Designed miniproteins, single chains, continued (4). Designs and how they scored, part 88

Each design is a single chain, and the fold is of that chain. pLDDT is the mean over its residues in the fold that is shown.

## One batch from the design tools (miniprotein)

Design m15040
Fold by ESMFold2-Fast:
Structure m15040 (fold): chain A 94 residues (1-94)
Amino acid sequence: SSLELQELRSLQYSVAELVLNPDAPEEVKNEIIRLAVEKGLLPKEKIKEVAEMIKKAKEEGTSTDEIREFVTRQIEEEGPVKYSEEEIRKIIEE
């Protein structure tokens, strides 16, 4: 995997974590949203799926490695979609 793929994977995971914690500090939220606007996101349905996987892993105390592999696969299959800041905020808030 290229460094760019690793950065995209980490970004998708961070956005999914914001879906689970919409009350995250505004400075952190705004930086993640800025990067998501710049680099793109997986389709909203896939971001929600990743969020549910993270929630389950945290509740069960299990590794997130399989979730990161899933995100990598989704990026390779679908590629990142370009969203506006408003669309990304709606994905996080819904």
Scores: mean pLDDT 82

Design m15041
Fold by ESMFold2-Fast:
Structure m15041 (fold): chain A 104 residues (1-104)
Amino acid sequence: MLKELEEFVKKKVEELRKAGYEDWAKSLEEAYKDGLKVLEYLTYEAAEEAYIRNKPLKEVVEERKVKKVKKEEGLKHLKRFLEDVASIPLNMLAGIERSIERQK
């Protein structure tokens, strides 16, 4: 449900800010808001392309001519994409901590 995704984003934004990734946290929040505007046309591939190309998600969705889908399907794509984006800096941070411990 939408509420569960909103709570997920809030929690991950807080975790990223506490870790010092404020710009990444802001990008995650913006990606969530932009995804909500195009849910009926959102695919994981469109969200990924928009993020990599630094293009507005609406423009990428229009270029791809994605067939209209149910909002619930778009929410699943958005959740998967946001989970992947949020995990990158947190996994990188965990990797750096392990590397420092191995050098001691």
Scores: mean pLDDT 73

Design m15042
Fold by ESMFold2-Fast:
Structure m15042 (fold): chain A 63 residues (1-63)
Amino acid sequence: KIIEKATEEIQKIAEETAKAISPEAGAALAQKGLEKLQFVSSEEEAEKVVEEIRAEAEALIAA
């Protein structure tokens, strides 16, 4: 599926966030990203969702 790669990236980012902060923070990011992916229809939209989740994870880890 078009979103498989984006789903894998989001899960990877969520795992890194869980290790750095908490399992709850990782789970919240994964859920947010996966919900957004339900409504994407293109690779460009999927990549944008991955970038948004990555930026949010980086902000949380840096805090």
Scores: mean pLDDT 78

Design m15043
Fold by ESMFold2-Fast:
Structure m15043 (fold): chain A 125 residues (1-125)
Amino acid sequence: MEIPDGSTAEEIALLIAKELVKRGVLKELDVDSIEEMLKTPVGRKLYRAVARAKEGLTGLGPDDILLKGTEYGVASAALGEFVNDKRLAEKLQSIIDKKGTSLLSKEEFEEILDLTVEIIKERKS
């Protein structure tokens, strides 16, 4: 998925929500608008995770604050907070260690998104 540069926390949350609905892991979330998404407890939880990630407050690891340097870093940190699974924190740290920077690309975010979908499906099985 594409995240435009300068996206707000609300816009990032809606884009993530739409992608998770498309991938079949959030089937009861209204993603027609930011307002409709925020009417649901799960939509509010996702928005809070993105807002915290944008401020560098997710606590996912020693480089968490640096993940706010890109929209893809913010979205990746938000998924870690939203799902609250150590595998996401470990995967994020592995990417940072290999890349030598916390400035995550779209491709690195898509790896985090794929792992997020796998974890949610596992929890529903």
Scores: mean pLDDT 76

Design m15044
Fold by ESMFold2-Fast:
Structure m15044 (fold): chain A 64 residues (1-64)
Amino acid sequence: SDELLQRVRDRTQEVARALARSLDDGLALLPDLQAARDAFERATGQRVEGSAAPDGSYTVDVTP
């Protein structure tokens, strides 16, 4: 669903922002990102990957 995908995007962006400040802060948010990803994958049957960079950029890719 669009709301579950938006949660993956939001969590990936939070990881990227945290990584820009501290590696430890970024790593602490990975379980929340994984939970959002798992919820989307269970609900839709699609795969999703979120990638976050310390410059604040991020990508979210969905595979059917």
Scores: mean pLDDT 82

Design m15045
Fold by ESMFold2-Fast:
Structure m15045 (fold): chain A 97 residues (1-97)
Amino acid sequence: MDELVKEGLREIERLAENPDDPEAAKRLQEILEKLIEEGDYESALELLRRLLEETLKITNDQENIDSIRKRLAEVDEALANIEEFKEKYEEQKKKIE
């Protein structure tokens, strides 16, 4: 878990330097997925939040800015209600099987 968080932060730093890096984007996606799979929803959401914040700083397109802001609000809501987010995810996962 801690190692995955550090790896995710490094990929976010790479994306801040080169936002069009598809390798860094893919690697970060895999890290987020693994954190969720391990039940570390808080770390996954914190990484996603940091990615969105860094992306906002370098984004000049209004459509993309609006999209990122919407996603940031969703992440902030999930972090504010992490226990509920976790319960809902676990319930949904059991239904799908």
Scores: mean pLDDT 77

Design m15046
Fold by ESMFold2-Fast:
Formats: C-alpha cells, structure tokens, sequence
Structure m15046 (fold): chain A 86 residues (1-86)
C-alpha cells in the first residue's frame, strides 16, 4: 500500500514536471505541441483515477491524491494560458 502510494505520486510528479517543461519550451513556438502534451497528461491522470476507483478503493490516500491531481491539472491549464498571453 505505502509503496504503491509513493510510486504513483512520484510518477505523477515526474509527468507533471515533464509536461510543464514542454509547455515552457513550446507554448509560443509550437502551441499545438504544448497542447498535445497537456492532453496526454490529462489522459494519464484519468487512467490513474480509474485505477484508484477500481483497485485503490478503500485506501485513505486515494481520494486526497485524486483531488491533488485535479488541482495540478488546473494549474497546468492556467499556466499554459498565461504563457500564450505573455
């Protein structure tokens, strides 16, 4: 249980950072590439949420982690919008 929580959170954080770096690098030069990266990240988040809803049910960390992921997705969406406006 503890190992799964740690591994999923580390994987999520890695994907978040990678997606943000793509947005930083490409938002102005190739906004379609930045948008695709954000879309893939959202798809990844939905897959983790589905996993938590099926196999992660009853884990006390699952619902807080889902909320954290949803907040981070919104942060990246707002960050991308701000980069396009700069």
Amino acid sequence: AEKLEKELKELFEKKYKETKEVIDKYAKENPEKAEEALKEFKKFVELIKEFLDTLGKGQPWAEPFKKEMEEKVKELEEYFKRKLEE
Scores: mean pLDDT 82

Design m15047
Fold by ESMFold2-Fast:
Structure m15047 (fold): chain A 75 residues (1-75)
Amino acid sequence: MELIERLEAELRRKGVPEERRERIVRLVEEALELGLEEETRELVERFLRGELSAGELELELGVLIGLKHIKEALG
């Protein structure tokens, strides 16, 4: 996937440890599987622009996934 390739390249360029890179990629894949394509792309693009750290991207993806599960349970 084009988005994931760009993300992995930037994570490597910034020296993010392999375990954290794998965790972030997994969260992106999970969010995309949940149909959160626009929100996930926006977060990754913000990271690519230097507006988010790797830790902030990880946190925001976790929140996005959590909110989606809550929304599906409620309506």
Scores: mean pLDDT 84

Design m15048
Fold by ESMFold2-Fast:
Structure m15048 (fold): chain A 55 residues (1-55)
Amino acid sequence: SVGLAFAPEIRKLALELGADEKTAIKVARRMALEHSRPPSKEEVKKLIDEIKKKE
């Protein structure tokens, strides 16, 4: 699926935005399942913040 094809790019972007490796993997996994297109930097930042707030 298209979303799964972007998982490596999402992980890299999350790391560049200051997420640790554990958070970056969680972001990439969730977004790869929920998005059929590559997410924006803003969407990645929002999900990083949501994951950190819950943990």
Scores: mean pLDDT 72

Design m15049
Fold by ESMFold2-Fast:
Formats: sequence, structure tokens, C-alpha cells
Structure m15049 (fold): chain A 100 residues (1-100)
Amino acid sequence: MREQLEAQLAALQERLDKAQERVLKLRQLAQQGKLSDEAKQLILQAEEYLQLASAYLSLAQNLLQRGDYEGAQAYLDKAQEYLQRAEELIDQAEKLQQQS
């Protein structure tokens, strides 16, 4: 259990890091005036979901350290849900940027 949860946490942290990198690139395009208002709104929503995912990953890590594997899994599941929502919004923003 512990090793599987640690692996899941590491995988979600890697996905979070990649999503944050994609958002930084989109923010750079926004600063250059190359992003629509719709795409900017999607990025703002994605950033909110990434912050929630980050918070739940931190909570999951804390529970893992305490030996609460059931609680850790619940927070990893929430982190994955928010991360997936953020990734979907980032995908939409990138598609809108490509159409510009």
C-alpha cells in the first residue's frame, strides 16, 4: 500500500509540474498579446484547479507520513480529479492559441 501510494503521489506531482510549465508558456503568450480573452479565462480557471491539486497532494503526503493510507488515497483521488480538470482547460486554451 505505502509504496503504491508513494508512486501515485510522485506520478501526480510530475503531472502537476508539467501542467504548471504549460500554464507558464501560455501566460508568456498572453503577455505578448497572442492570447484571446477566452483562452486567458481558461488559464485562470486552470491555475485555480492546479492550486487545489497542489494542496491535496500536500495533504496526501502528510497523511502518508502519519500512516493514514486510506486518507492519503482519498486526497490523491481529489488531486487527480482537479489536475485532470486543469489539464482539460489547458488543452482548450492551447487549441484556441493555435487557431489564432
Scores: mean pLDDT 89

Design m15050
Fold by ESMFold2-Fast:
Structure m15050 (fold): chain A 90 residues (1-90)
Amino acid sequence: SLTVTLGDGFKLVSVEQVGDKYLVTIDAPEEGWFNVTATPSGDGLIEITVYDENGNFLSGYSGYETNFKLYLKKGKNILEVKNVSSLTIS
């Protein structure tokens, strides 16, 4: 299972498992770059892709670093999350 922890002003809308990935919908308080901490679920690459509510690509991360930044829009964002057991955004 994926644990999601969000900073002040964020809202967790949903977490859905689809095969080997999670679809995480979050409501962000403002548009910008946010700090992300991810704990890997195994030895594979952490892969996260961010889309707006209309399905437009906003940002992503692929790698072995556990601290990085993702760009989010104000309001609803959809994150495709792979090889992560815990995700913190603030």
Scores: mean pLDDT 92

Design m15051
Fold by ESMFold2-Fast:
Structure m15051 (fold): chain A 68 residues (1-68)
Amino acid sequence: SIEERARELGASEFAIELGRLLALFLDGRREEAAALARRRWGEEAAERARRDAERLAETVAEVEARAR
């Protein structure tokens, strides 16, 4: 997996979990991303991650729209 390869390259567990959260969000799997954040950092962190992730998605959508 991507996580296993990152471990082999010396990435920290925190960086691996953060990368997994970002990948789930960019793949549109927001509920799974929220569940991962809840398990790792608790409900307040999950809600913050959800808001930050929505803002990132809006920014990406705006950039794509302006590229037209």
Scores: mean pLDDT 67

Design m15052
Fold by ESMFold2-Fast:
Structure m15052 (fold): chain A 88 residues (1-88)
Amino acid sequence: EEEARRRELETLLKEIHDYVLKNYSEELDALVKYYQEVEGLPEKEARFKALHILELKVLRDRLAQETDPERQALLEEGIAYIEKELKK
């Protein structure tokens, strides 16, 4: 069921995205400012990088505490997806 797996991954990524925006807003703002001021990135690029770095942090933290092998696999897929996005 490729469709079901894609939906699960999309749902996970959306949940993590929303979680970061709600629970890591201060860290997100700090990272955006850091990338703008230190690395000279435009706001859009700085926000993209900062958001994905925080999403990776949340995914890795959840993976470390996950005991269900199916959910571990899904979290690993989410991590791989975001790492690929950051590497381009």
Scores: mean pLDDT 84

Design m15053
Fold by ESMFold2-Fast:
Structure m15053 (fold): chain A 70 residues (1-70)
Amino acid sequence: TTVTATIELPEPMTPEQGARVKAEVQAADPNATVEVEGNTLTITATGSLEDVKRQALLAANIALRILDEA
């Protein structure tokens, strides 16, 4: 099953930060994709609900770390 999850970030990301999130998520799980639009992360994952939750948490943690490093 393919599921899309949306996460709202506390700050908008730059295109460069969004590219880093996408690259790091793909490196961690090649079956997950992420798109960044301002302060919104959209994660598309294939698998169970548990897999989707895991990928969403991973993407959120990566994005928050990158924002904190800015």
Scores: mean pLDDT 77

Design m15054
Fold by ESMFold2-Fast:
Structure m15054 (fold): chain A 98 residues (1-98)
Amino acid sequence: MEELLEDAAIRAILHAMNAVFGAKNSKDPEVRELEKKAADESIRAADAFLEGNTEEAVRHLEEAAKIYREAASKATGDDAEIYKRMAEQLERDAERLR
């Protein structure tokens, strides 16, 4: 249980870091705003896991995935693929914790 909680928290932090590094060159301010919102939700998921609130953490992971899906639909080229991949990873992490 404890190891699973730590793994999920680390993965949420890694997703937030990947958002910062992966979409660095997006020129669309709307896409950049969505990227920041998704990263914020990933950080909130990590915080919830550290506090022992797995249900809240799953909710934040699902919201982050939803925002990355929206960012992917508005982005082009490599940024769209990066956001789609991030959404898929967050969806898998949320399902693993259910």
Scores: mean pLDDT 73

Design m15055
Fold by ESMFold2-Fast:
Structure m15055 (fold): chain A 97 residues (1-97)
Amino acid sequence: SDRDRARRRVDDYIRGMEVNADKSGDDNLRRIVRDSRRAVDDALSDPSRIPDAIRTLDDNAQRARDIGRQSTRGQGLYYFGVADSMDLIRRTLRDLQ
């Protein structure tokens, strides 16, 4: 179903964020991704939590971009990539409401 495809897409984006955070070697980025994953997992289990997950993803994407801009080019690319994945998850979660 379209809902099942959206859930699989969200899971793929989460895995992509985790891989990028691990490759970055940055514990702050790993914590941002872990926090975001918890919010998304809660929303996928309970749709009433989708608005809270969207807020968490918006806040974490902005924080990741702020850190990325202050980082070296190579490190910043991991932060920007994670933030872009958060935007995609956020849009997918909105479609599930």
Scores: mean pLDDT 87

Design m15056
Fold by ESMFold2-Fast:
Structure m15056 (fold): chain A 94 residues (1-94)
Amino acid sequence: MEAELEALSKQPEEVREEAVYERLLAEAQALIDKYEGKLTEEEKKKVEEAGRKGEEEGRRLAEELGLDEERVERRAELGGLGARAATAVELAAK
């Protein structure tokens, strides 16, 4: 909720950034777990391909921003899981 975001904004930047990423990764994984079981093998391949492309895009954008290796890897992981979650939801909604 809004109060939770306000509390995060008062944390040290490193702790705040990590907490936000952990939450986003958990939300993406929960969507994958919920919807991927409803997909065919062909649709699961599409989810994995979307994840690979999302990971590559997240890594590229983080490198363009001049982020350190740890932050680049976190952006890549988030991009991959986010793309997998979005694709799984779209395919399951058919």
Scores: mean pLDDT 75

Design m15057
Fold by ESMFold2-Fast:
Structure m15057 (fold): chain A 111 residues (1-111)
Amino acid sequence: SDEELRERLKKVLELLGIKLTPEQFEVLLKMVKREEVDPEKFRALLDFFDKDKDGYITKEELPNMNPELFKKMDKDGDGKITFEDFLTYLRAAALSSEPITLENLLNLKLE
């Protein structure tokens, strides 16, 4: 199941247009699994997504992401998502039993 989760998360990130280093991927995988992460590694990954350090990830910070996928995560429509919103989406997608396709990611049910 760890190998399946790993491969699913890789496919989700690929469809989201997000490229991570192997180290960044391992940190994100631990967060998806709700495992403890080194606070310094957590901060480095957060800073990678939140480049201006305002607590929000904007569409401009994810330029290769499909606009409809960003809109799916942006519940209030303000053009900004929190890292927690992003992580919640990734967790739902990676832990789903559905095939990882653009259609299924767009139709993913969040809480």
Scores: mean pLDDT 82

Design m15058
Fold by ESMFold2-Fast:
Structure m15058 (fold): chain A 66 residues (1-66)
Amino acid sequence: GNSSGAAASAAASHEGALRGDPAAAKEGVQRLMDQGLLSPELGEKAIALAGAGDARGAALLNARAS
């Protein structure tokens, strides 16, 4: 496996969410949806919240879903 790349990607998404970066939050949600780890319904809601400026709400929704 390749743990280094995954760890760096996860850290970047987490840091972006802490900063309230909606772009990082959207990208994280999209990756989870692509991997099937997040339902399309929850992913679309999270992306909509991030687009509305609620990056923290989107991150919390993802944490709640997992």
Scores: mean pLDDT 63

Design m15059
Fold by ESMFold2-Fast:
Structure m15059 (fold): chain A 62 residues (1-62)
Amino acid sequence: AMAAIEAAVDAAYQRELAALERDGTLSPEIRKQLERTRAAIVAALAAGDPHPPGGKFFKPKP
């Protein structure tokens, strides 16, 4: 289901924000870039694209 993939994307986004904030490297510009990348990925998946635009800011560690 699409909802599971969207949840995974959101979880990765939240982990990336938390990591950057902990490192003190999270700036308003980085936050805006991550939010736009997340929105673009979710929109592409909602449109039925199984391979959304590259999310270079999404690097979740297992």
Scores: mean pLDDT 67

Design m15060
Fold by ESMFold2-Fast:
Structure m15060 (fold): chain A 74 residues (1-74)
Amino acid sequence: MEAEIQALIEQIRNASTMQELLDLSARLEALLRKLAEEGADPSRLRRLTAQAQQAIAEALKKLGYSDLVSELSR
């Protein structure tokens, strides 16, 4: 599962459209939810969530949505 999450994070970093980013983010959220339901360590879940948020912010900036990055930083 962690390898699948890391693969999705990498795909998010390379997303070329907003639709692709949204689809990949939804899949990542589903995997993180499943990991939490399976009793994953909270520190591990927090680390993966932080990596996901960073990748999404970078992808949004590359796609020209830098204003949304500022909102997500709250």
Scores: mean pLDDT 77

Design m15061
Fold by ESMFold2-Fast:
Structure m15061 (fold): chain A 83 residues (1-83)
Amino acid sequence: NSEINKIKKKYTERLLKASSSEYQNIFYDLLKEVTKKYNFAHAVIIAGEVAEEVLKKKPSINKNVLIGSFLLAINHFTNKLLP
């Protein structure tokens, strides 16, 4: 899927250039962009695949910090947009 691959590349590149304090907001932006065309479950899967790609390209990143930021972004997104 070309469109999904473009989104994955965009957010992977943003995360690779970002500081750890920015990760949560970047994941939030990803969820917000994907949910414009895809359901929330699909957006979570895509965000997880982006996190995996970031860890493959930059193994020096603290996995717990990256995954923790992703989970906080999901919590923030669901608290504002889902019951």
Scores: mean pLDDT 84

Design m15062
Fold by ESMFold2-Fast:
Structure m15062 (fold): chain A 61 residues (1-61)
Amino acid sequence: MEKERLALERAEQLRLSITSLGKHSPEMAKIAGENGALITEHVTGSQAARDLAQKVLEEAE
C-alpha cells in the first residue's frame, strides 16, 4: 500500500535522526521518538511506522 511505503520511509528517516540524537542525549531522543511515532501514525495511519519508531526508542535507551 502507498501509505505503508511512505510510513516505512518516514520511520526509517526518524530512526536515523533519533539514533543521532541518542548519542548526545538519550532522554531527548526518547521524547522525540515518542512524539515522532505519534505524528507518523497520525499522518500515515501505519502501525508499522509506530512499531519501528518504538524499536528505535528501545535501542536509544
Scores: mean pLDDT 60

Design m15063
Fold by ESMFold2-Fast:
Structure m15063 (fold): chain A 61 residues (1-61)
Amino acid sequence: DEEKRKKEEEEKKESYEAAYKTALDNGMPKDFAERLAKTVRQGGATPEKAKQAAENAASLF
C-alpha cells in the first residue's frame, strides 16, 4: 500500500511539527523540543497525541 505508507509519512511529519512547535510554545528548550519531536515521530503518535506529549513534557521546564 504505497498510498497508505505516504499517508503515514505525512502524519508522522505533522506529529513531529506539532510536538516541536507545542514544546517551544510552552517554553521547552530547543534541544529538548527536537529530541521529543523525534521520539513522537518514531513512535508513530498522531499529531494530537504529539501535542499532548509536548505539553506534558514542557510542564517540567
Scores: mean pLDDT 78

Design m15064
Fold by ESMFold2-Fast:
Structure m15064 (fold): chain A 59 residues (1-59)
Amino acid sequence: SMEQERRLNLISRYSQELARALKERDYKKVEEIVKRLIKETGDEKEAKSIKKLIESAVA
C-alpha cells in the first residue's frame, strides 16, 4: 500500500540521522528531527511511532 511504502521511506530517510542523535544523547537534535518528522507526516502519533521503532533499534 502507499501508506506502507511511505512509512518505510520515512524510516529509511530518518533512521540514520535520528539513531546518531540518540546514540550521541543530543536530545535537542532529537527534538528537532521529531518536529520535522511530525511536519512531514502531518500525524504526530505516526511520527512518534517511527521514533520509537528507531529508538528500539539503537538500544
Scores: mean pLDDT 79

Design m15065
Fold by ESMFold2-Fast:
Structure m15065 (fold): chain A 76 residues (1-76)
Amino acid sequence: PSPEEIEREIEAALHLIRAGVDLIAARNYLKKGDVEKAKESLIEAEEHHARAYRLMGDDVGAAQEEARLKKLREEM
């Protein structure tokens, strides 16, 4: 693959890892009854997923995550 392709793949992978960390935080906040912080962490995770999909050229996946983000923000 090209250097640019490798760089995009690495950046996408790092965004997926960050999303995973945010999901763990969201789960922990829910266990404590902090729904507001759980939603904030979930929004951060979805933002990272959307960015990863865009970097990987999955425009459909990115659009789906962006739609979920809009819904989550409206529910806060």
Scores: mean pLDDT 84

Design m15066
Fold by ESMFold2-Fast:
Structure m15066 (fold): chain A 72 residues (1-72)
Amino acid sequence: ADGTIDLEEFKAWLLRAIALSPAAGRRLSDEELEATFRSFDKDGDGKLDAAELEEAIAAASTLLRVSRAALE
C-alpha cells in the first residue's frame, strides 16, 4: 500500500539512490540493509510507515553522506 515499504522495496530504493550518487562510496551488504530496516521497523510487521521511512532516510543520508533528495 502507498505510504509503506517492505524490505525488498527498501533495498531497491536504497540501491537506486546509491546508483544516483555513486560518489557516496559506501556499499551496504544485505545483512546491513536488513539490520537497518529492522532497527526502524519498531512494530516488527515487516513494513516501514511514513514516519519510520523518514527516520530511515535521515539515517541513510548520514551513513552514505548523500543528500536526502538522492534518497527520495
Scores: mean pLDDT 63

Design m15067
Fold by ESMFold2-Fast:
Structure m15067 (fold): chain A 92 residues (1-92)
Amino acid sequence: SELERLRREEERRRLEEQRRRREQHVEETEKNLIESGKLFGDEEIGKIAAEALRIMAENEVDVERMSEWLRKILSAPSVEEAKKLLKELEEE
């Protein structure tokens, strides 16, 4: 039982390492979102989307839900609407 617990702890550390690598990938995606926002002239919306992605990643939000939130923010008709969506996400 104790040896099995130590083995499970080791396995959990491996899963944690995989999560850290995923976090790194999320950071790259964040940078790309800011860059894309600048290309479309909506730099501010791109930055808000990047902030939302960071918050969702820190709270281990499901990839599908992350995509839904990013889609809503990036398709917002104004910076004010994008900020409102970010605030709603932060209130989770």
Scores: mean pLDDT 70

Design m15068
Fold by ESMFold2-Fast:
Structure m15068 (fold): chain A 65 residues (1-65)
Amino acid sequence: SEERAEAAKEAAAAIVKEALENGGDEEELRKRVETDLAEQVLESGGTEEEAKAAVEGALKALEEY
């Protein structure tokens, strides 16, 4: 749903910000976004497609940061 996609984007932004504040490298940050965000979406009852879309959006946002 649109609300779940919005929540996933907000969670992705928080994960990116926290990792950058902790001084992780770009490769480690990407891996954390891919694993942690996908897991969070699936654990919240999201579908595999929703998890994929959330990760894709987060990685795109990371490139623009």
Scores: mean pLDDT 71

Design m15069
Fold by ESMFold2-Fast:
Structure m15069 (fold): chain A 55 residues (1-55)
Amino acid sequence: VPRFSDEENIEFLQKSVKNSEELVKAARERNSPLTDRLEESKKKLQEALEKRKKE
């Protein structure tokens, strides 16, 4: 199974979060499903960062 390094994965997640934040901000639809997607992306990034610190 091909895998990214922890650094590459974190960079990818950071870019995904930023893109999602820009979309949410542009739409100004805080009640939309876009808010859920941003929240999920942030949670995944946070978990990846914590895992890396404990590795």
Scores: mean pLDDT 70

Design m15070
Fold by ESMFold2-Fast:
Structure m15070 (fold): chain A 80 residues (1-80)
Amino acid sequence: SKLKEEYKEALELLENMSEEERIAGVGTALGAEIAKRLATEEKLPLDEAQAQARAWIAANRPQVVAVAKALYEKIKELAK
């Protein structure tokens, strides 16, 4: 019951966001993770890692949109 309530709260937050805000949120989170991996694994300076991450997100916008939509649908399913 508590876990279902947490998913319902997450769904309410997502439903109060626009589609573009959800896409931007996913893009920001993915970009941060890519930048962290580039800085840690490839030993790139953080600013260069962040620039490369932003370029990747821009080049892969359709994939970012698909992830945002899939996440939203999964939270809707789990909130039932």
Scores: mean pLDDT 83

Design m15071
Fold by ESMFold2-Fast:
Structure m15071 (fold): chain A 118 residues (1-118)
Amino acid sequence: MPSPVEQALKAFEEAVKKWLENPTDEALHEKLAAELEKKIAELLPEHADLFAGLLELIREVIEKLKDNPEALKKALEIALEGFKRLLELIEAGASREELQQVVMEMVNEINKVIEEAE
């Protein structure tokens, strides 16, 4: 069986792809985010709150950038790279503080994309 980390990464990659293909479909957006949140809570229960916060950020990003597909793609690519980094750190046994630092760095980089999109 693939590891919980590998399953979480694949689920996130599939969700990002569907969001990029359907940025204005609010019902699909909410469904995909809810399904991903549930899947991650099952795979990584000790980190469920961290990833729930990350997915809430992704919902906000999609809503703010739905009329700017180029900026949305850039922001979601940053989120995917951050998600991969978080999963690598979880596998390495990183502290909660180290995981939160990666989330903060990702949030700051995404916010710059939103500001530049104007």
Scores: mean pLDDT 80

Design m15072
Fold by ESMFold2-Fast:
Structure m15072 (fold): chain A 62 residues (1-62)
Amino acid sequence: RVEVEVTFKPGVDLDAVKKQIESLGGTATVEGDKLRVVVPVSSVSKLWTIPGVESVRGLRFL
Protein backbone atom coordinates (compact mmCIF):
# COMPACT_ATOMS: atom_id res chain seq x y z
CA ARG A 1 0.00 0.00 0.00
CA VAL A 2 0.94 3.65 -0.45
CA GLU A 3 -0.16 6.83 1.33
CA VAL A 4 -0.86 9.83 -0.93
CA GLU A 5 -2.19 13.36 -0.55
CA VAL A 6 -4.92 14.31 -3.05
CA THR A 7 -5.97 17.92 -3.68
CA PHE A 8 -9.10 18.99 -5.55
CA LYS A 9 -10.55 21.82 -7.60
CA PRO A 10 -12.93 24.15 -5.70
CA GLY A 11 -16.46 22.81 -5.19
CA VAL A 12 -15.63 19.08 -5.26
CA ASP A 13 -17.67 16.92 -2.86
CA LEU A 14 -14.97 15.27 -0.73
CA ASP A 15 -17.44 12.81 0.85
CA ALA A 16 -18.40 11.50 -2.61
CA VAL A 17 -14.72 11.18 -3.58
CA LYS A 18 -14.02 9.32 -0.31
CA LYS A 19 -16.66 6.73 -1.27
CA GLN A 20 -15.12 6.36 -4.75
CA ILE A 21 -11.68 5.76 -3.19
CA GLU A 22 -13.19 3.10 -0.89
CA SER A 23 -14.57 1.36 -4.01
CA LEU A 24 -10.95 1.16 -5.31
CA GLY A 25 -9.95 -0.79 -2.18
CA GLY A 26 -8.54 2.27 -0.39
CA THR A 27 -9.29 4.47 2.60
CA ALA A 28 -9.55 8.26 2.75
CA THR A 29 -9.46 10.82 5.55
CA VAL A 30 -10.64 14.40 5.06
CA GLU A 31 -7.92 16.91 6.05
CA GLY A 32 -9.45 20.35 5.47
CA ASP A 33 -9.66 20.90 1.69
CA LYS A 34 -7.70 17.72 0.79
CA LEU A 35 -7.77 13.95 1.31
CA ARG A 36 -5.15 11.71 2.91
CA VAL A 37 -5.53 8.43 1.02
CA VAL A 38 -4.15 4.89 1.45
CA VAL A 39 -4.54 2.67 -1.65
CA PRO A 40 -2.87 -0.35 -3.28
CA VAL A 41 0.08 0.81 -5.42
CA SER A 42 -1.72 -0.50 -8.56
CA SER A 43 -4.68 1.84 -7.80
CA VAL A 44 -2.69 5.12 -7.59
CA SER A 45 -3.17 5.85 -11.33
CA LYS A 46 -6.95 5.39 -10.89
CA LEU A 47 -7.04 8.36 -8.51
CA TRP A 48 -6.34 10.63 -11.52
CA THR A 49 -9.56 9.37 -13.17
CA ILE A 50 -11.69 10.95 -10.40
CA PRO A 51 -13.26 14.22 -11.67
CA GLY A 52 -11.91 17.35 -9.99
CA VAL A 53 -8.54 15.94 -8.89
CA GLU A 54 -5.93 18.72 -9.10
CA SER A 55 -2.87 16.87 -7.73
CA VAL A 56 -1.77 13.53 -6.27
CA ARG A 57 1.38 13.57 -4.16
CA GLY A 58 3.06 10.40 -2.92
CA LEU A 59 3.92 10.49 0.79
CA ARG A 60 5.16 7.01 1.80
CA PHE A 61 4.93 3.26 1.27
CA LEU A 62 3.07 1.32 4.00
Scores: mean pLDDT 77

Design m15073
Fold by ESMFold2-Fast:
Structure m15073 (fold): chain A 88 residues (1-88)
Amino acid sequence: SALDELSPEQREILETAVDIVLENGLSPEDLNGLILYEAAKKVTGDEEKAEELFMELMAELNRLAKERGISAEELLVEMAREIVEERE
């Protein structure tokens, strides 16, 4: 799973982004970079650290997506769905 390749901190940002999506009555398919950045700010409580971690997470998502022959946006949605399924 691509989720297993993320650092614990990167995974926490993604899980927090999923929480934001679901709490706002949205679905995993609505997860995007803006929501990820809001999640990074919520997890860190610090704008500079949030920017650094967000950039690192976006770089890793792009790398993993290229290895899988899909877009980073498609990978992000797949990861979000996997997180929701793991919570059942």
Scores: mean pLDDT 84

Design m15074
Fold by ESMFold2-Fast:
Structure m15074 (fold): chain A 96 residues (1-96)
Amino acid sequence: MTLKDKAAAYSAAGGVQLAAGDIFEKTDPARAAEAYLTAADNYIKSAKLSEQAGDKETAIEDYEKAIEAYQRAVDLGHPRAPEKLAEAKELLEKVK
């Protein structure tokens, strides 16, 4: 399995969890917050693998998706999300 194949798998997993967060946001905000956090964690893994593969463009896109998903988790009160959001923003600035 290539780094790009592994990155694509994490990005796809992130998309599934983001969709789950959107579904649960109005009915179960705690579950939605966990789904958004998991989505963002998967996008971070994808971005780091894309960086290792030399795919800076995909890495930037996945870091931006992670930042958006962590922000959604922050908005829903996830206690781990503020720290992870700050770390994701720092990772994005370092890849630019």
Scores: mean pLDDT 88

